# Designs tried in a protein design run: designed miniproteins, single chains, continued (2). Part 67

Each design is a single chain, and the fold is of that chain. pLDDT is the mean over its residues in the fold that is shown.

## One batch from the design tools (miniprotein)

Design m6315
Fold by ESMFold2-Fast:
Structure m6315 (fold): chain A 79 residues (1-79)
Amino acid sequence: MITNLDADSQQIIGDVIAQLQAGQVPDAATRAQMVAVFQRNGVDQAIIDAFRAATTPDQQLDAIGRAVGWDPAFVENIK
């Protein structure tokens, strides 16, 4: 779980969340950038693997929520 994010990581996560909320699936380059954000912030490999395996916006949002430590109810509300 990421408890504090640098500004660059926050911007990348925010941009991806905005795309997913709009029903857009991020391209492979954007997904690779998110994986790099998770890795540099010490996110558990299981969460990173779940994000890599995610094929829908909802699955990707769930993985991001787990990575940043959001309440599952909050994640459901932003879908």
Scores: mean pLDDT 74

Design m6316
Fold by ESMFold2-Fast:
Structure m6316 (fold): chain A 86 residues (1-86)
Amino acid sequence: MVEEAKKELEEALEEAKKVDPELAEILRELVERLLKAIKEGNEFEAEILEGLIGIVLGVMKLLGAPEELIEKIREAFEKLVKAAKE
């Protein structure tokens, strides 16, 4: 369910805001763009956006985000991407 996966991501992003609110907002924007690229069938843009999301998560980890938070965000966005493709 897209709705359930989106709620899980929103909860993870609220935790991310406590680490860095600007990076949390960038993550939200990148995920929204990724979902749009998937809906439009733009595989190349989707692949680039997935890479950028990975980079932002790496930066958050360098800034002291706990491993559990990074994993929670990754799992939530992966579930959302799978739901959007169905």
Scores: mean pLDDT 80

Design m6317
Fold by ESMFold2-Fast:
Parts: structure tokens; sequence; C-alpha cells
Structure m6317 (fold): chain A 61 residues (1-61)
């Protein structure tokens, strides 16, 4: 799970989406899994992360 979340954060930072990356990290640190998954769905819809990466996070929850 931590590796998959770190991969998401790296991809968001590389895309210049620093605020979204910060929000993802905060949700993960607070164990807000519902909030985390909503942010990941947003990132996937914007083409920032792959569906496979989102599934890796979801499976780790």
Amino acid sequence: LTEAVNEVLRQLVDAGRLQLASEVQTRFANQDWVGLLRLLDQAQQEGLVSPELVERVREGL
C-alpha cells in the first residue's frame, strides 16, 4: 500500500499537481480511505495516474 501511494504521489508531483499530491498524502496519513479513493478517482479521470495503480492502492486498503 505505502509503495503504491508513494508512486501516486510521485506521478502527481511530476505532473505539477502539488496541491492534489499534498491532499492525497494527508488523506493517507489520516487513514481517510474514502477521501483517499475519491482523490485517486479524480486523478485517474484527469489522466494523472493509471487505473492499474489506483487498483493497487484499493487492494491494499
Scores: mean pLDDT 83

Design m6318
Fold by ESMFold2-Fast:
Parts: C-alpha cells; sequence; structure tokens
Structure m6318 (fold): chain A 69 residues (1-69)
C-alpha cells in the first residue's frame, strides 16, 4: 500500500510539471480526495491524461471539488 501511494505521488509530481498552475491545483485537490476515500486510488497517469483530453471529465472534477468544499 505505502509503495503504491509513494509511486502515485511521484508520478503526480513528475506529470503535473507539464500542467498550468491552476490545473495542477485542481488535480492535486482531487488526488488528495481520492487518497482519503480509497485505499488504492486510480492511476495518476490515467487521471492526468483524461483531464488533459476530456473536457467533460475536467468539468466533473471541478464540480465535485465545489460540492466537497
Amino acid sequence: KEEYIKKQKEEFEKLSKELPEEDKKILEKYFNLLLKEFSYPPDVKEIIEKFKTDEKFKELIKTYLKISE
């Protein structure tokens, strides 16, 4: 479990360097919520790729974060 979480955090740091600061903050909040809710969160690489390519997914994450606040 710890090894998996560590790997996911390292991948997030690495891949999020490509993103605008605003998008990085949104994804960081979402990733932290996933870590809180799930013992094994989805792969960060897939989440970032979908966020970049799927506008509906991006809007869904933004909506979810607003509801969670």
Scores: mean pLDDT 73

Design m6319
Fold by ESMFold2-Fast:
Structure m6319 (fold): chain A 85 residues (1-85)
Amino acid sequence: MTEEDARRARALLEELAAIPGVTVTSEANEFTVTFSDDPATRAAALALLAELAAIPGVTVTVDGGVARIVVDAPGPHLLLLGGIR
């Protein structure tokens, strides 16, 4: 992915973390998003997850109230994502 793609991914992950009832945790290039079963929270989270999945090098897997995100990024771009904890 490009630096622009990495910055966009970071912005979307920060937006996810800002939603009430959403928790985002990170480990290196992997992010786990847990969201409540509230319909509004779920809809908002799924919309942002779909936007993330559209970014080249981002893989999103959703199972119920948990999403797993893997970012295939070079080391410098990966550092842009490391502050989301």
Scores: mean pLDDT 73

Design m6320
Fold by ESMFold2-Fast:
Structure m6320 (fold): chain A 55 residues (1-55)
Amino acid sequence: TPLQEQLEAVQAELVELDRRFEAGEATLEDFERMLELGKRRNELLKQLGSSVGGE
């Protein structure tokens, strides 16, 4: 579904950002981006959960 594809895209970017944080390479923009993506991920998860029962 489009929501699942969006969620996977957000997850992939979050994984990349987590790698940068772990490596000590994160910038202020990376922190801001991670917060934005975290909110986006939560929104997508809510939409997926409200439409169909999911795990």
Scores: mean pLDDT 77

Design m6321
Fold by ESMFold2-Fast:
Structure m6321 (fold): chain A 78 residues (1-78)
Amino acid sequence: MITKEEIIEIFKSGDLEKIYELFQKLDIDGDGVITKEELKKVMPDMTDEEIDEFIKEADENGDGTISLPEFLNMAKKL
């Protein structure tokens, strides 16, 4: 399990290897995108509102999923 605070800390670290490893952990099915259901499984302590805000911050296209490029862009903005 991972917390929202741990994710933010990894993003703020600027460590691209850690950010990539985090993406791989969140991408449970390995399809190259993170869904709300995958986030709920990995971060059960986050509320639905916090998960929706997390997706909204990363999701440039409004498709409700987070790709690796969107995830890296989110990390750079923090």
Scores: mean pLDDT 75

Design m6322
Fold by ESMFold2-Fast:
Structure m6322 (fold): chain A 103 residues (1-103)
Amino acid sequence: MEAEEVGKEAEKRALELGYSEGQAKYIGLIAKKLAEKFGPELVREAIDEMFSEKRPNDGSERNLTVDIMAGLMHMARGIVTAMLKNGLSEEEILKIIEEEEKK
């Protein structure tokens, strides 16, 4: 399904930018879930916003939904970072994400 492809795209981009495997996997899961509900096009725009160092928040009302989606993916990165700081291994985090994906 296209939603799965969008999730894999987000995961690959995170890995290419040097994010951890757990961060990339959870970002990918959130992107997949958002694409299932709202369609792949808006989520791809949100992925581009999340990973673009050159696109400041322009305050555009037209981009509010995309801004919210990008924010959710940033939150996913933050959650994995918090898990790592609390002593979970990357392997344990990946297992949690895999179980969540099945639900």
Scores: mean pLDDT 74

Design m6323
Fold by ESMFold2-Fast:
Structure m6323 (fold): chain A 76 residues (1-76)
Amino acid sequence: MLEELERIAEETERKVKEGSDIKEIEETTRKMYETFKEYIESDPSLKEEEKEEMIELGKQTIEQVIFRAKNPDLSG
């Protein structure tokens, strides 16, 4: 699960390096996050509290990755 977030971040970085459209990168990254979210929500072994924490962590990670892709000079 953390590995999926790492793959999303790595894939986003690769697309930025290859000169892909930032809008397309953002759209693709958000789709990957949606898949991750569905995967977490469908896991019956996780408690609701743990699901909420993982979804929130995933959201924060994805927003940070997208922010960096759109604002390479603003690492705040």
Scores: mean pLDDT 75

Design m6324
Fold by ESMFold2-Fast:
Formats: structure tokens, C-alpha cells, sequence
Structure m6324 (fold): chain A 95 residues (1-95)
């Protein structure tokens, strides 16, 4: 669906920000877009995925704020781990 593709595009944008050392401000802007699509989507699976992604992205943003000098490689590793966990969160909520 178009909502499903939009959700995948937002996930890709989050991964690009993680891989390119995106700022807290850029990550917060992406989180707003994720929450906006989650609110507007009528597809319950898209809502669950975006809510799970948003929760984990919010955790990543908070960690980065608390650790501004975190090395880029560790930030990327944490970011990728949290994205994977957001998929597991979604799968658990679907059942």
C-alpha cells in the first residue's frame, strides 16, 4: 500500500541519518514525521510499525543527548540495534 511504502521510506531515512551521523535535531525532525504518518494512517500494521520505530528512535535520541561525545561507530551500532529491536517490537504487537 502507499502507507506501507511511506513507512518503508521513513525507515530508510532513519537508517541514512544513523549511517551519516545525523544530528539530534535531524533525528527529532524524522521522529515528528514518523509520528505524523502513524497518526494519519488507517492501516493498523503501518501504525504498529511506525509506533515501534518511533519509540526506539526516541530512545536513541535521548541516549545521544546524554552522550554527546559518543563515537560515531558506537552510535551507528546502537542505532542499527534499536531499528532491529523495533521490528521485533512490531512482530510481538501483531500477535
Amino acid sequence: SSDEQAALDLEGEVLDLIDNNGSVEELEEQLKRIKELAEKSKNPLVKLRLESLGDRLESLIQFRREHPDLPDDKFKALGHTLIVLSYLDTLRKMS
Scores: mean pLDDT 88

Design m6325
Fold by ESMFold2-Fast:
Structure m6325 (fold): chain A 87 residues (1-87)
Amino acid sequence: SMEEEERKALEEIVNIDDPLELFYISLAAAKYGISLEEAKKNKKAVEEAREEAEKLAAEAGVPKEELEERMRKIAEEDKKKAKELLK
């Protein structure tokens, strides 16, 4: 059986409709060592994660739309995996 905390994280992944929003919430959660539920409520942490990701991409010469496409794709894959694990 899945750990309770892992199950809650998967449910949050499924419940966030926008893949791009899911990506930045996940990035904030990882960066600050907090839960997805906590990161979702922490607008400042999500905003800081977005700004940092955009800055790093710009420094690497990656256009914003290309960055957003990559992030959306990653989040969509994570969402599909989460739905499968919650069966």
Scores: mean pLDDT 80

Design m6326
Fold by ESMFold2-Fast:
Structure m6326 (fold): chain A 71 residues (1-71)
Amino acid sequence: IEPSEEFIEKTLAWLAAHAEEDLAAIRALLPSLSPEEQALAELAIRLVEAAAAGDAETVAELLRELSERAR
C-alpha cells in the first residue's frame, strides 16, 4: 500500500541524517549482489539520495515502487 505522510517524513529525516553511511554501505555490497538484487539496491540508493535532497515526493514514489516489487 502507499506510505503514509508521517512515515515519509520520518523516513526523510532518518535517511538524510545517515545518507553518506547508507550510500557507502549499499555501494560496497553491489559487486556481491545478483542482477535482481542490484536493481533493488539502485532503488535504495535513489531513495537515500532523494531523502538527502529533501525531495519528499520522490521518496514517496520510490517507497511505493519498493513495496510493489516486494509483492
Scores: mean pLDDT 72

Design m6327
Fold by ESMFold2-Fast:
Structure m6327 (fold): chain A 68 residues (1-68)
Amino acid sequence: KKEEALKAAHEAADKHGPLFGSARGAIADAIAKVLGVSKQEALDALDEAGRETINAYRVADLAVERLV
């Protein structure tokens, strides 16, 4: 499921651009659906990861690592 979550999150980032701010909501929805967590849990993990970088793909990678 981790690999599926990473794929879905990266597809969301591809659609909304490489900067986390523009992709945040779409990445959260993708992660939440694949991992079966709440959208708020996904957003919290993404916001924590977003303190380290503004790159949407890197934020997605870090958030998925935190949730699994």
Scores: mean pLDDT 78

Design m6328
Fold by ESMFold2-Fast:
Structure m6328 (fold): chain A 87 residues (1-87)
Amino acid sequence: SREELSEVLQELYEKLGEVAKAPKEEIEKKLNELLDWLKKQLSKLSPQDRAIVITVAKGLLRELGEALGVEEITEKAIEELDKFEAE
């Protein structure tokens, strides 16, 4: 539903904001925790809403990687989302 989609997107933005504030050495761990949470949320969404969330998440991860100079870590996170989408 629109409410479920909006709630997941809002929490995704919040969690990525917390990752952006983390010490560089903690970013990979916090991103892995975020991905575990995100995959769990995606499993309860419709296929259409899931596709929207994955698209938004990949875009935000690319921006975060460029902004923080951690593209190697964020590229791995994007890869994990692509694998999850293919399942």
Scores: mean pLDDT 85

Design m6329
Fold by ESMFold2-Fast:
Structure m6329 (fold): chain A 91 residues (1-91)
Amino acid sequence: KFEEFAERVEKAIKVLKENKDNPFLVRMAGRDLVELTEEAAEYAEKQGKHDLAEKLREISERMREAVDAGDYDKLIEIGEETAKLLREASK
């Protein structure tokens, strides 16, 4: 399931990158990234991966700050970090 979360995060990042000039789509993709990261953190807790869950919750908070600031370049960077972390967790 971590691989599924990684794929969903990567899709949201692609939407952000392709639609930088569309504030509605950027805002939606940003919300999706935050929600996906929170869901991944809950899943990590259920799997007993407490360290990963803590990192994902911290990342989720950083994503919320980036969305609130309208800093979508930073959100993309955090999202790419998140996708990499989730792919490593799936191995």
Scores: mean pLDDT 82

Design m6330
Fold by ESMFold2-Fast:
Structure m6330 (fold): chain A 67 residues (1-67)
Amino acid sequence: VSTLSPVEKQALELLQAGDEEGARELLRAFSEPAAQGLADVLGLDETLTQKLTEMFVDVELAALRRI
């Protein structure tokens, strides 16, 4: 069952309006806690933590673009 969260719906609306940067900023704020949690468990440095956050954002954006 694919129900979008309010944050994902807002990001999709921004993407449809052509505001990809706004959508990225919103998704980054949403993804950062999850990326930090994984980084803490895996012992990743700040650079890898930032890459993990951007990876989560890119995956979410790709999923939203397919809708």
Scores: mean pLDDT 76

Design m6331
Fold by ESMFold2-Fast:
Structure m6331 (fold): chain A 89 residues (1-89)
Amino acid sequence: SLEETAVKLEQAIALAEEADPTSFETASLYFLLGEVYEKLNEKEKAIAAYEKAIELYEKLLPEASPVKKALIEQEIEEAKAKIEELKSE
C-alpha cells in the first residue's frame, strides 16, 4: 500500500541520514516520499518532503560530477514544479 511505502521510505531515510544526511540517496528518498505523500493527499507532508529534497540536492551540486549534476538539476526543477502545483491548489 502507499501507506506502507511511506513508512518504509521514512525508515530508509532514517538509515540514510545516519550514514550520510547529505547524500544523493538521502535526497532521492525525500523526493520519493514527497511523491508518495502527494498520492496519499497529504499536501503539507508532500511539500515538506520535496523542500527537503531540494535543500539536499542543492548542497550536492557544487561537488557533483557532470552526470550527477544534470540528474540533480532535473530533480530540483521537478520538485519545485510539484511544490508550486500543490501550493496553487
Scores: mean pLDDT 85

Design m6332
Fold by ESMFold2-Fast:
Structure m6332 (fold): chain A 69 residues (1-69)
Amino acid sequence: MLPEVPDFLVEEVSRRTGISKETARRALGLAQKLLHEEKKSEEETIEEVSKRTGLSRSQARTILDIMLS
């Protein structure tokens, strides 16, 4: 199960990347799991989010930037 993410983060990601809110929620939940549960580095998390969601590395990096800012 992916972690629940706050709606304001989903809205910010969707606004900045142009992806749907549902894709943003999934990508945020996956990034949260990879960083906090699986202890992945930021770069490994960007690669895995991009690979699993079909988003570009640039979009995945923006998602991490929003989460960590």
Scores: mean pLDDT 80

Design m6333
Fold by ESMFold2-Fast:
Structure m6333 (fold): chain A 63 residues (1-63)
Amino acid sequence: SMFAQIDQLYANSDIRGISRIAVDARNAGDDQTFAYATDALQAYYAQVSNMDVAALRANFAAV
């Protein structure tokens, strides 16, 4: 499932992969996959809260 793929990408810190799934889900109107992927990105950002937030947003936008 797409959720299992997102979980695997999250475990590998593949933020670009998760961001790509989020963009594709948004474009396809898949609200559930989009919500799951963006929640995973938010969880990652919370774990690395001492990082530059602007750089993290740029990584999301680069997908």
Scores: mean pLDDT 78

Design m6334
Fold by ESMFold2-Fast:
Structure m6334 (fold): chain A 72 residues (1-72)
Amino acid sequence: SVDEVEAELLALLERHAPASAAAVRAALGGMSDRQRLEAILTLAQLIAKESPDPEVVAEARRIAERARALLA
């Protein structure tokens, strides 16, 4: 579900970029399910591209794949 994928992204951010997690949660609030999935996909792709941590990259790629599947 959209809520599960959002929770996975926010959990990743809370562990690795906690200052960003609150802002992302606020930004996703009030969006439609499709807009939330599109935002989650974009953010997960950016994290996977920019993170130096291979564990973070792997988790971000998994989140992106789930968001992409729900958009199909």
Scores: mean pLDDT 84

Design m6335
Fold by ESMFold2-Fast:
Structure m6335 (fold): chain A 95 residues (1-95)
Amino acid sequence: SQLVQTARQLGEELAKLGVSDAQAQDIAVRLSSIATEPDQAVRDKKLQELIDKYGFTPETQQLLRETVDLMSTASSAERGEAVRAFLDAHRQTRA
């Protein structure tokens, strides 16, 4: 799945940037909320709040947007797999 691979890449990148396990959990919850938001204006606001909270670079912002876009068109099961892949990749990269 392109979504699962992109989620893994995001997890690895955030681990390299020094994002903690607690922050990775917060990001995973926020990404799931953003991806399932039916109102585009609310979705854009939530994504910007996530970006502002963590101060992500343009490169990381691009990867976040790609992940959200893929999650928004995925099934609930695929979103669950992506969240697990993100958290596992983040944890493994920090070890």
Scores: mean pLDDT 87

Design m6336
Fold by ESMFold2-Fast:
Order: C-alpha cells, then structure tokens, then sequence
Structure m6336 (fold): chain A 93 residues (1-93)
C-alpha cells in the first residue's frame, strides 16, 4: 500500500469544478482510492495498465483542499488535479 497527498487552494469566488484524472501508468493492475478532505470521491477502483478514471466534484473558491491518493498493488498511478480546467497539481503513487 502506498499513499500521497496534494494540497491546493482554490482561487476566485463562488463554486468551482474539480476534475481528477487517475491513470495507471504501470504494468500491473492496481486498486486506487481518492479522497478530498477525507470524503471519498473515487471509491476503491481497479485500473488495468493504461486505464483512466475521472472524478468531477463541485468545490468552493477560496478554500484549501487536500487530495489523498491510496494505491493497493504493484502498479503506478498518475493523478492530475484540475480546477475549472487549470492544472493545480500532479502526483505519482
């Protein structure tokens, strides 16, 4: 089991769209779970090599969020985090 966190702060006012793109870039199937401030936004999902899953949620502007990515297995996953179409962070687990 491996996990990493990414912390970011949304800009502007009102509500924003958060898009998380999860891709298995390894050679083995792996199970991924993604939480946002402790709430599950991508439940435990098994990704085959090269498979991508996307989660979209509404978030508040002017607010700090922590994304936690947990990986079970031998695969490697890349996670890209976008707010209103702008990349705010990327992690590899």
Amino acid sequence: MSSKTLTFTTEGSGMKKLKIIVTNIGDEPTTVTVTLNGEVILPATTLAPGETKVAVVDVKAGTTYTVTVTVEGKGTVKVEVYVDGKLVGEITV
Scores: mean pLDDT 86

Design m6337
Fold by ESMFold2-Fast:
Structure m6337 (fold): chain A 63 residues (1-63)
Amino acid sequence: MDEIKERVRQIAERAVSENETLEEAKDRVGMEIVTRFPDLSEEERKELIEYGEKVVEELWKKR
């Protein structure tokens, strides 16, 4: 598995745990991705944020 995607999953789990709304959790994941992976291209960043938001949505539905 891609190590970056595993880290994003961990960030998403924390975001879901620490925020009161789905929108706040998605915003947190996006901000953390930008902060932790500054060397990503714009395309890679977009894909990773989209993946992170999807993981947040999945985890949010299961709570």
Scores: mean pLDDT 79

Design m6338
Fold by ESMFold2-Fast:
Structure m6338 (fold): chain A 55 residues (1-55)
Amino acid sequence: EDEEGIALAEYGKEQAEKMAKNVPSLKPVADKAKQAMDETIERYRKALEERRAAA
């Protein structure tokens, strides 16, 4: 289920990049969105590692 969150965040990054290519004026917004999604991916990865280490 955390893997699903990671996949959704990665998909969002792809969509943000596509948006920036189509509307260059939105590039700063797309860059901020990608940064937030990277942070979300790191949170999910740490949670998965914690659960695996506890098992």
Scores: mean pLDDT 77

Design m6339
Fold by ESMFold2-Fast:
Structure m6339 (fold): chain A 71 residues (1-71)
Amino acid sequence: MAEEIAEENRELILRLADKATDPYLREMFRKRAEEVAEEVKKLKSRSDAVALTIGHVLRAIGDWIDRELGL
């Protein structure tokens, strides 16, 4: 069910946020968790949901790198 997959993926990203030591990265992961929950509800495939979740995590890391490099 899309709702259950959304919650599962949201919880996964929130667990990553809890393990992040940098406050900025933690906040970025929390924001991505909410975005993933909303986008996953529109998907019909668990594989697509996982790919979307990974994409959001990588974007959060990319945003953090840009900040650290002053870009």
Scores: mean pLDDT 72

Design m6340
Fold by ESMFold2-Fast:
Structure m6340 (fold): chain A 68 residues (1-68)
Amino acid sequence: SMEEKQEVMERLREVWLELERTGDAKAAEARIREIQREYGLSDEEAEEFVLLAFQAHERGREIVVPPP
């Protein structure tokens, strides 16, 4: 459902925020795989959600701290 998709994106956004704070790529990878398994996402679906969550995270940064 749309609500379920929104929940996945919100969880992935938190993973990106935590990765940015800690630099712990292994923890981030483990959480992404856990979300993928928990929601039964295909590799393509998982890639789309990760991209959307990354874009949502970077949109805020782009407005506040634009890339060079």
Scores: mean pLDDT 72

Design m6341
Fold by ESMFold2-Fast:
Structure m6341 (fold): chain A 68 residues (1-68)
Amino acid sequence: ELEEKAIEFAREAALEVGRKLAEEAGVDEFEVEIEIEGNKITAKVRAGDLEAELTFDLNELIEKFKKA
């Protein structure tokens, strides 16, 4: 339940970054790869020649959603 919300949050954040990178790179497409390793969620985003990596702590996100 809360883990699914945390993963969805990371995916939404990656999609937002992907849209911005695509606009900055002047391309119509971007790629997002989500990887979960223990208590870490890593989102890799690529658009044209631009690349970004987002890392989230699963436990930290769960605590956030658990609170509200």
Scores: mean pLDDT 78

Design m6342
Fold by ESMFold2-Fast:
Structure m6342 (fold): chain A 70 residues (1-70)
Amino acid sequence: ACVDAGKALVNAAVAQDADAFDVAFKALSDACPQVPKSTLLAAQSELKKMIAEPVPDLQDRVQRAVDALS
C-alpha cells in the first residue's frame, strides 16, 4: 500500500542506505499512482540530497517530505 511504501522510504532514508532508498522510492511510485511523476522525481532529488549531506533533524525533515507525498 502507499502508506507502507512511505514508511519503508523513511526507514531507508534515516538509515542512509541509498540502495534501500532507491528500492523503496520505486515501490512508492508504483503504489501511489495519484501523485504526478514530476512531483515524485522532485521529491526523490530533495531526499537524496538530504541523505548525501547529513543535516540536523534529518529524520524529521525526511518524514515531513514523505508526508507531503501522501
Scores: mean pLDDT 70

Design m6343
Fold by ESMFold2-Fast:
Structure m6343 (fold): chain A 85 residues (1-85)
Amino acid sequence: IDELVERVKELAAELAERASEEAVPRYVLLLMSAAAAGLIEDEREKALEVARIARKLAELAREEGLEELAERAEELAREAEELAA
């Protein structure tokens, strides 16, 4: 699960770099949320929070036309959801 936390942080940072200037604050907030998710002690709750953040990253990436990054975020969300099951 810690690997998924790092992957969602990396994806949020990559999206912030490639997104429009107007979208950067939203990606920074998601990066901060991903860092906070790393502090969750329960592995299942941590996985659910990572999945939630990854889903939001996918939505924002799709709005920006970054389909490759949106697909990567959706895949990360599915992996996190499977760990939470």
Scores: mean pLDDT 75

Design m6344
Fold by ESMFold2-Fast:
Order: structure tokens, then sequence, then C-alpha cells
Structure m6344 (fold): chain A 62 residues (1-62)
């Protein structure tokens, strides 16, 4: 459904498509679920960046 399409668009970096799908979800009364997907994406992105930074620091040890 639209929720899966929103998640896929965000993961692909297709923010214009994600915004269009989000508008459709809001119109359908699924705003809270759409927000949950966006927040989940941002949380994963942040955690991945933190993990990558820690791996880099470990690689710099002699």
Amino acid sequence: GLLLQLKTALEAGEFDKAAEIAKQLVAAGQQAEAEKIVLGYLTRKSNEEIAAAKALLNALKP
C-alpha cells in the first residue's frame, strides 16, 4: 500500500515522491502512520552514521 511506497521512496532518496505519497496518506487519515515511517527512517539514518563513524575511528588505531 501507500505506507510501503512511502518507505521505499525514502530509502531510495526520492523525496519528491515521498512528499506526494505522504500527502495522499494525510488525505486518507493515516498521518500518524506516515509520520512514524519518516521518524523511523531518520532514526535508522542517524544510527547508521554513528556506527560508520565508530568503525572509522577503530580503523585509525595502530
Scores: mean pLDDT 71

Design m6345
Fold by ESMFold2-Fast:
Structure m6345 (fold): chain A 69 residues (1-69)
Amino acid sequence: SMAEEERLLERAAEALRRALADPTDEAAKRELYQSLSQLPDPGAAADRLAERVGASRETIERLAVAGAL
């Protein structure tokens, strides 16, 4: 649903902000990965996060990959 997608995107945005502020926050990276993985189009979601948080798509992808480990 749109409400679930918006909740996941907000959760991903907060996780991204925490990971950007503290590169040692492994929980934030995991939360980012889990939230993006649950969205129907992770690429489009990453672009929306880049716009919303002010990070590059490459940075978001690197942090999400780190969260998968």
Scores: mean pLDDT 86

Design m6346
Fold by ESMFold2-Fast:
Structure m6346 (fold): chain A 91 residues (1-91)
Amino acid sequence: NSAKEAEAEKLREELEREYERAKEATRDLGQVVGEDEAGNLLGKVETVYLGALGRAEADPARAVRYLRAGLEQVRKIYEEAVERKERGEKE
């Protein structure tokens, strides 16, 4: 069914866009929290993305949900890292 093929492709493009945005945000954090911590967080983002790709063949919609849930967890770590750096600068 060509309609389902087109929907699956659109969802794969969504996975790639979400991943690229997360990588960009993590690289930007490197300027605030340092490259070592940003590199560790980037590794977590990549792991979540690869997990989503492994699910995309069977269910692209579930893969997108998996990516978003995993990235939300990583974002909380990002926020904590930024807050720690900002507190260090203020003291």
Scores: mean pLDDT 76

Design m6347
Fold by ESMFold2-Fast:
Structure m6347 (fold): chain A 67 residues (1-67)
Amino acid sequence: AAPSARELEIHQAVNKATNEMLETRDFEGVEKKLAEELRKLGVSDEEIDRIIAAVRRNVEAELAREE
């Protein structure tokens, strides 16, 4: 089945945050914005922490590939 509208909004917020981190290198500022957006979408604090950790790990992996 296709993702729900809420899952799609979460996915879009995550993609936007990942791109902003890669462009700005402002991990703390982007993580804070992402956490606020996910809370508005009704995501639990435990899941928000997991998503943010995954986004940071993915960004760090992308940056490491440039070296």
Scores: mean pLDDT 80

Design m6348
Fold by ESMFold2-Fast:
Structure m6348 (fold): chain A 71 residues (1-71)
Amino acid sequence: GLPSDDVIKANILLIKGAIALHTGKRTGSKEDFEEAIKYFKEAIEYGKDNPDVRKAAEEGLKEAEKLLQEL
């Protein structure tokens, strides 16, 4: 069967977070890291029933928060 709407949303948000994180690493922009943090937090919320998505989003969130703090 198709995944739930929340699982689809969580995966899209995880991808958006990853794109923003990689952009922030390239640019050093505070706004890009803040965008990554926002998307990863949303991915965690929608992905609460998907351990793999939640773990990936939590790892991305920790990295984005660390890099933002180092600016």
Scores: mean pLDDT 85

Design m6349
Fold by ESMFold2-Fast:
Structure m6349 (fold): chain A 73 residues (1-73)
Amino acid sequence: SSETERRIRELRERARRLVLEGASLTVEIIGLIVEEKVNGRTPELEKRIEELRRRSEEIDREVERLIKEIAEL
């Protein structure tokens, strides 16, 4: 139905935005790892990397949930 099609488009757009946020976080994590490699490891850098990894894990779970919602339509 057109209603199902519209809902799929909405959920897919939400998933797309989350994937892009996740990609951005990955780039930032890579940058921080490079910073650790060049300037040495600090507790502050380790904490920032851990916080970003935790957010990335959250995003992955949200994307998986959205995929399941689409599959159930």
Scores: mean pLDDT 88

Design m6350
Fold by ESMFold2-Fast:
Structure m6350 (fold): chain A 98 residues (1-98)
Amino acid sequence: DPELEALAREVAARLRAGDWAGALAVARRVRTPEERERLITLTTALLSGLTPEEIRELQEEVRKNQSPEVIQEALEKFRKVREASELVAQVLVDAALA
């Protein structure tokens, strides 16, 4: 959904800029639980800074090079995905409650 992808990009950009109120205003445009779930998924991917292709490349790099440094970098990127997911969920809860 191009419109939902545009909303996800705007929410991600506002959250990166520290514009919580602006992120909430954009998030409030979703009308259904299904749209909300898609917005969470898309915004989390954008905030983590990892595309599906980058995740695949990271997995292949770890398989070819098992150095502690490569493994630690992979774990750090996975930590950012989790932190992004928690932040997006909180914004959408706040949007629904107020």
Scores: mean pLDDT 67

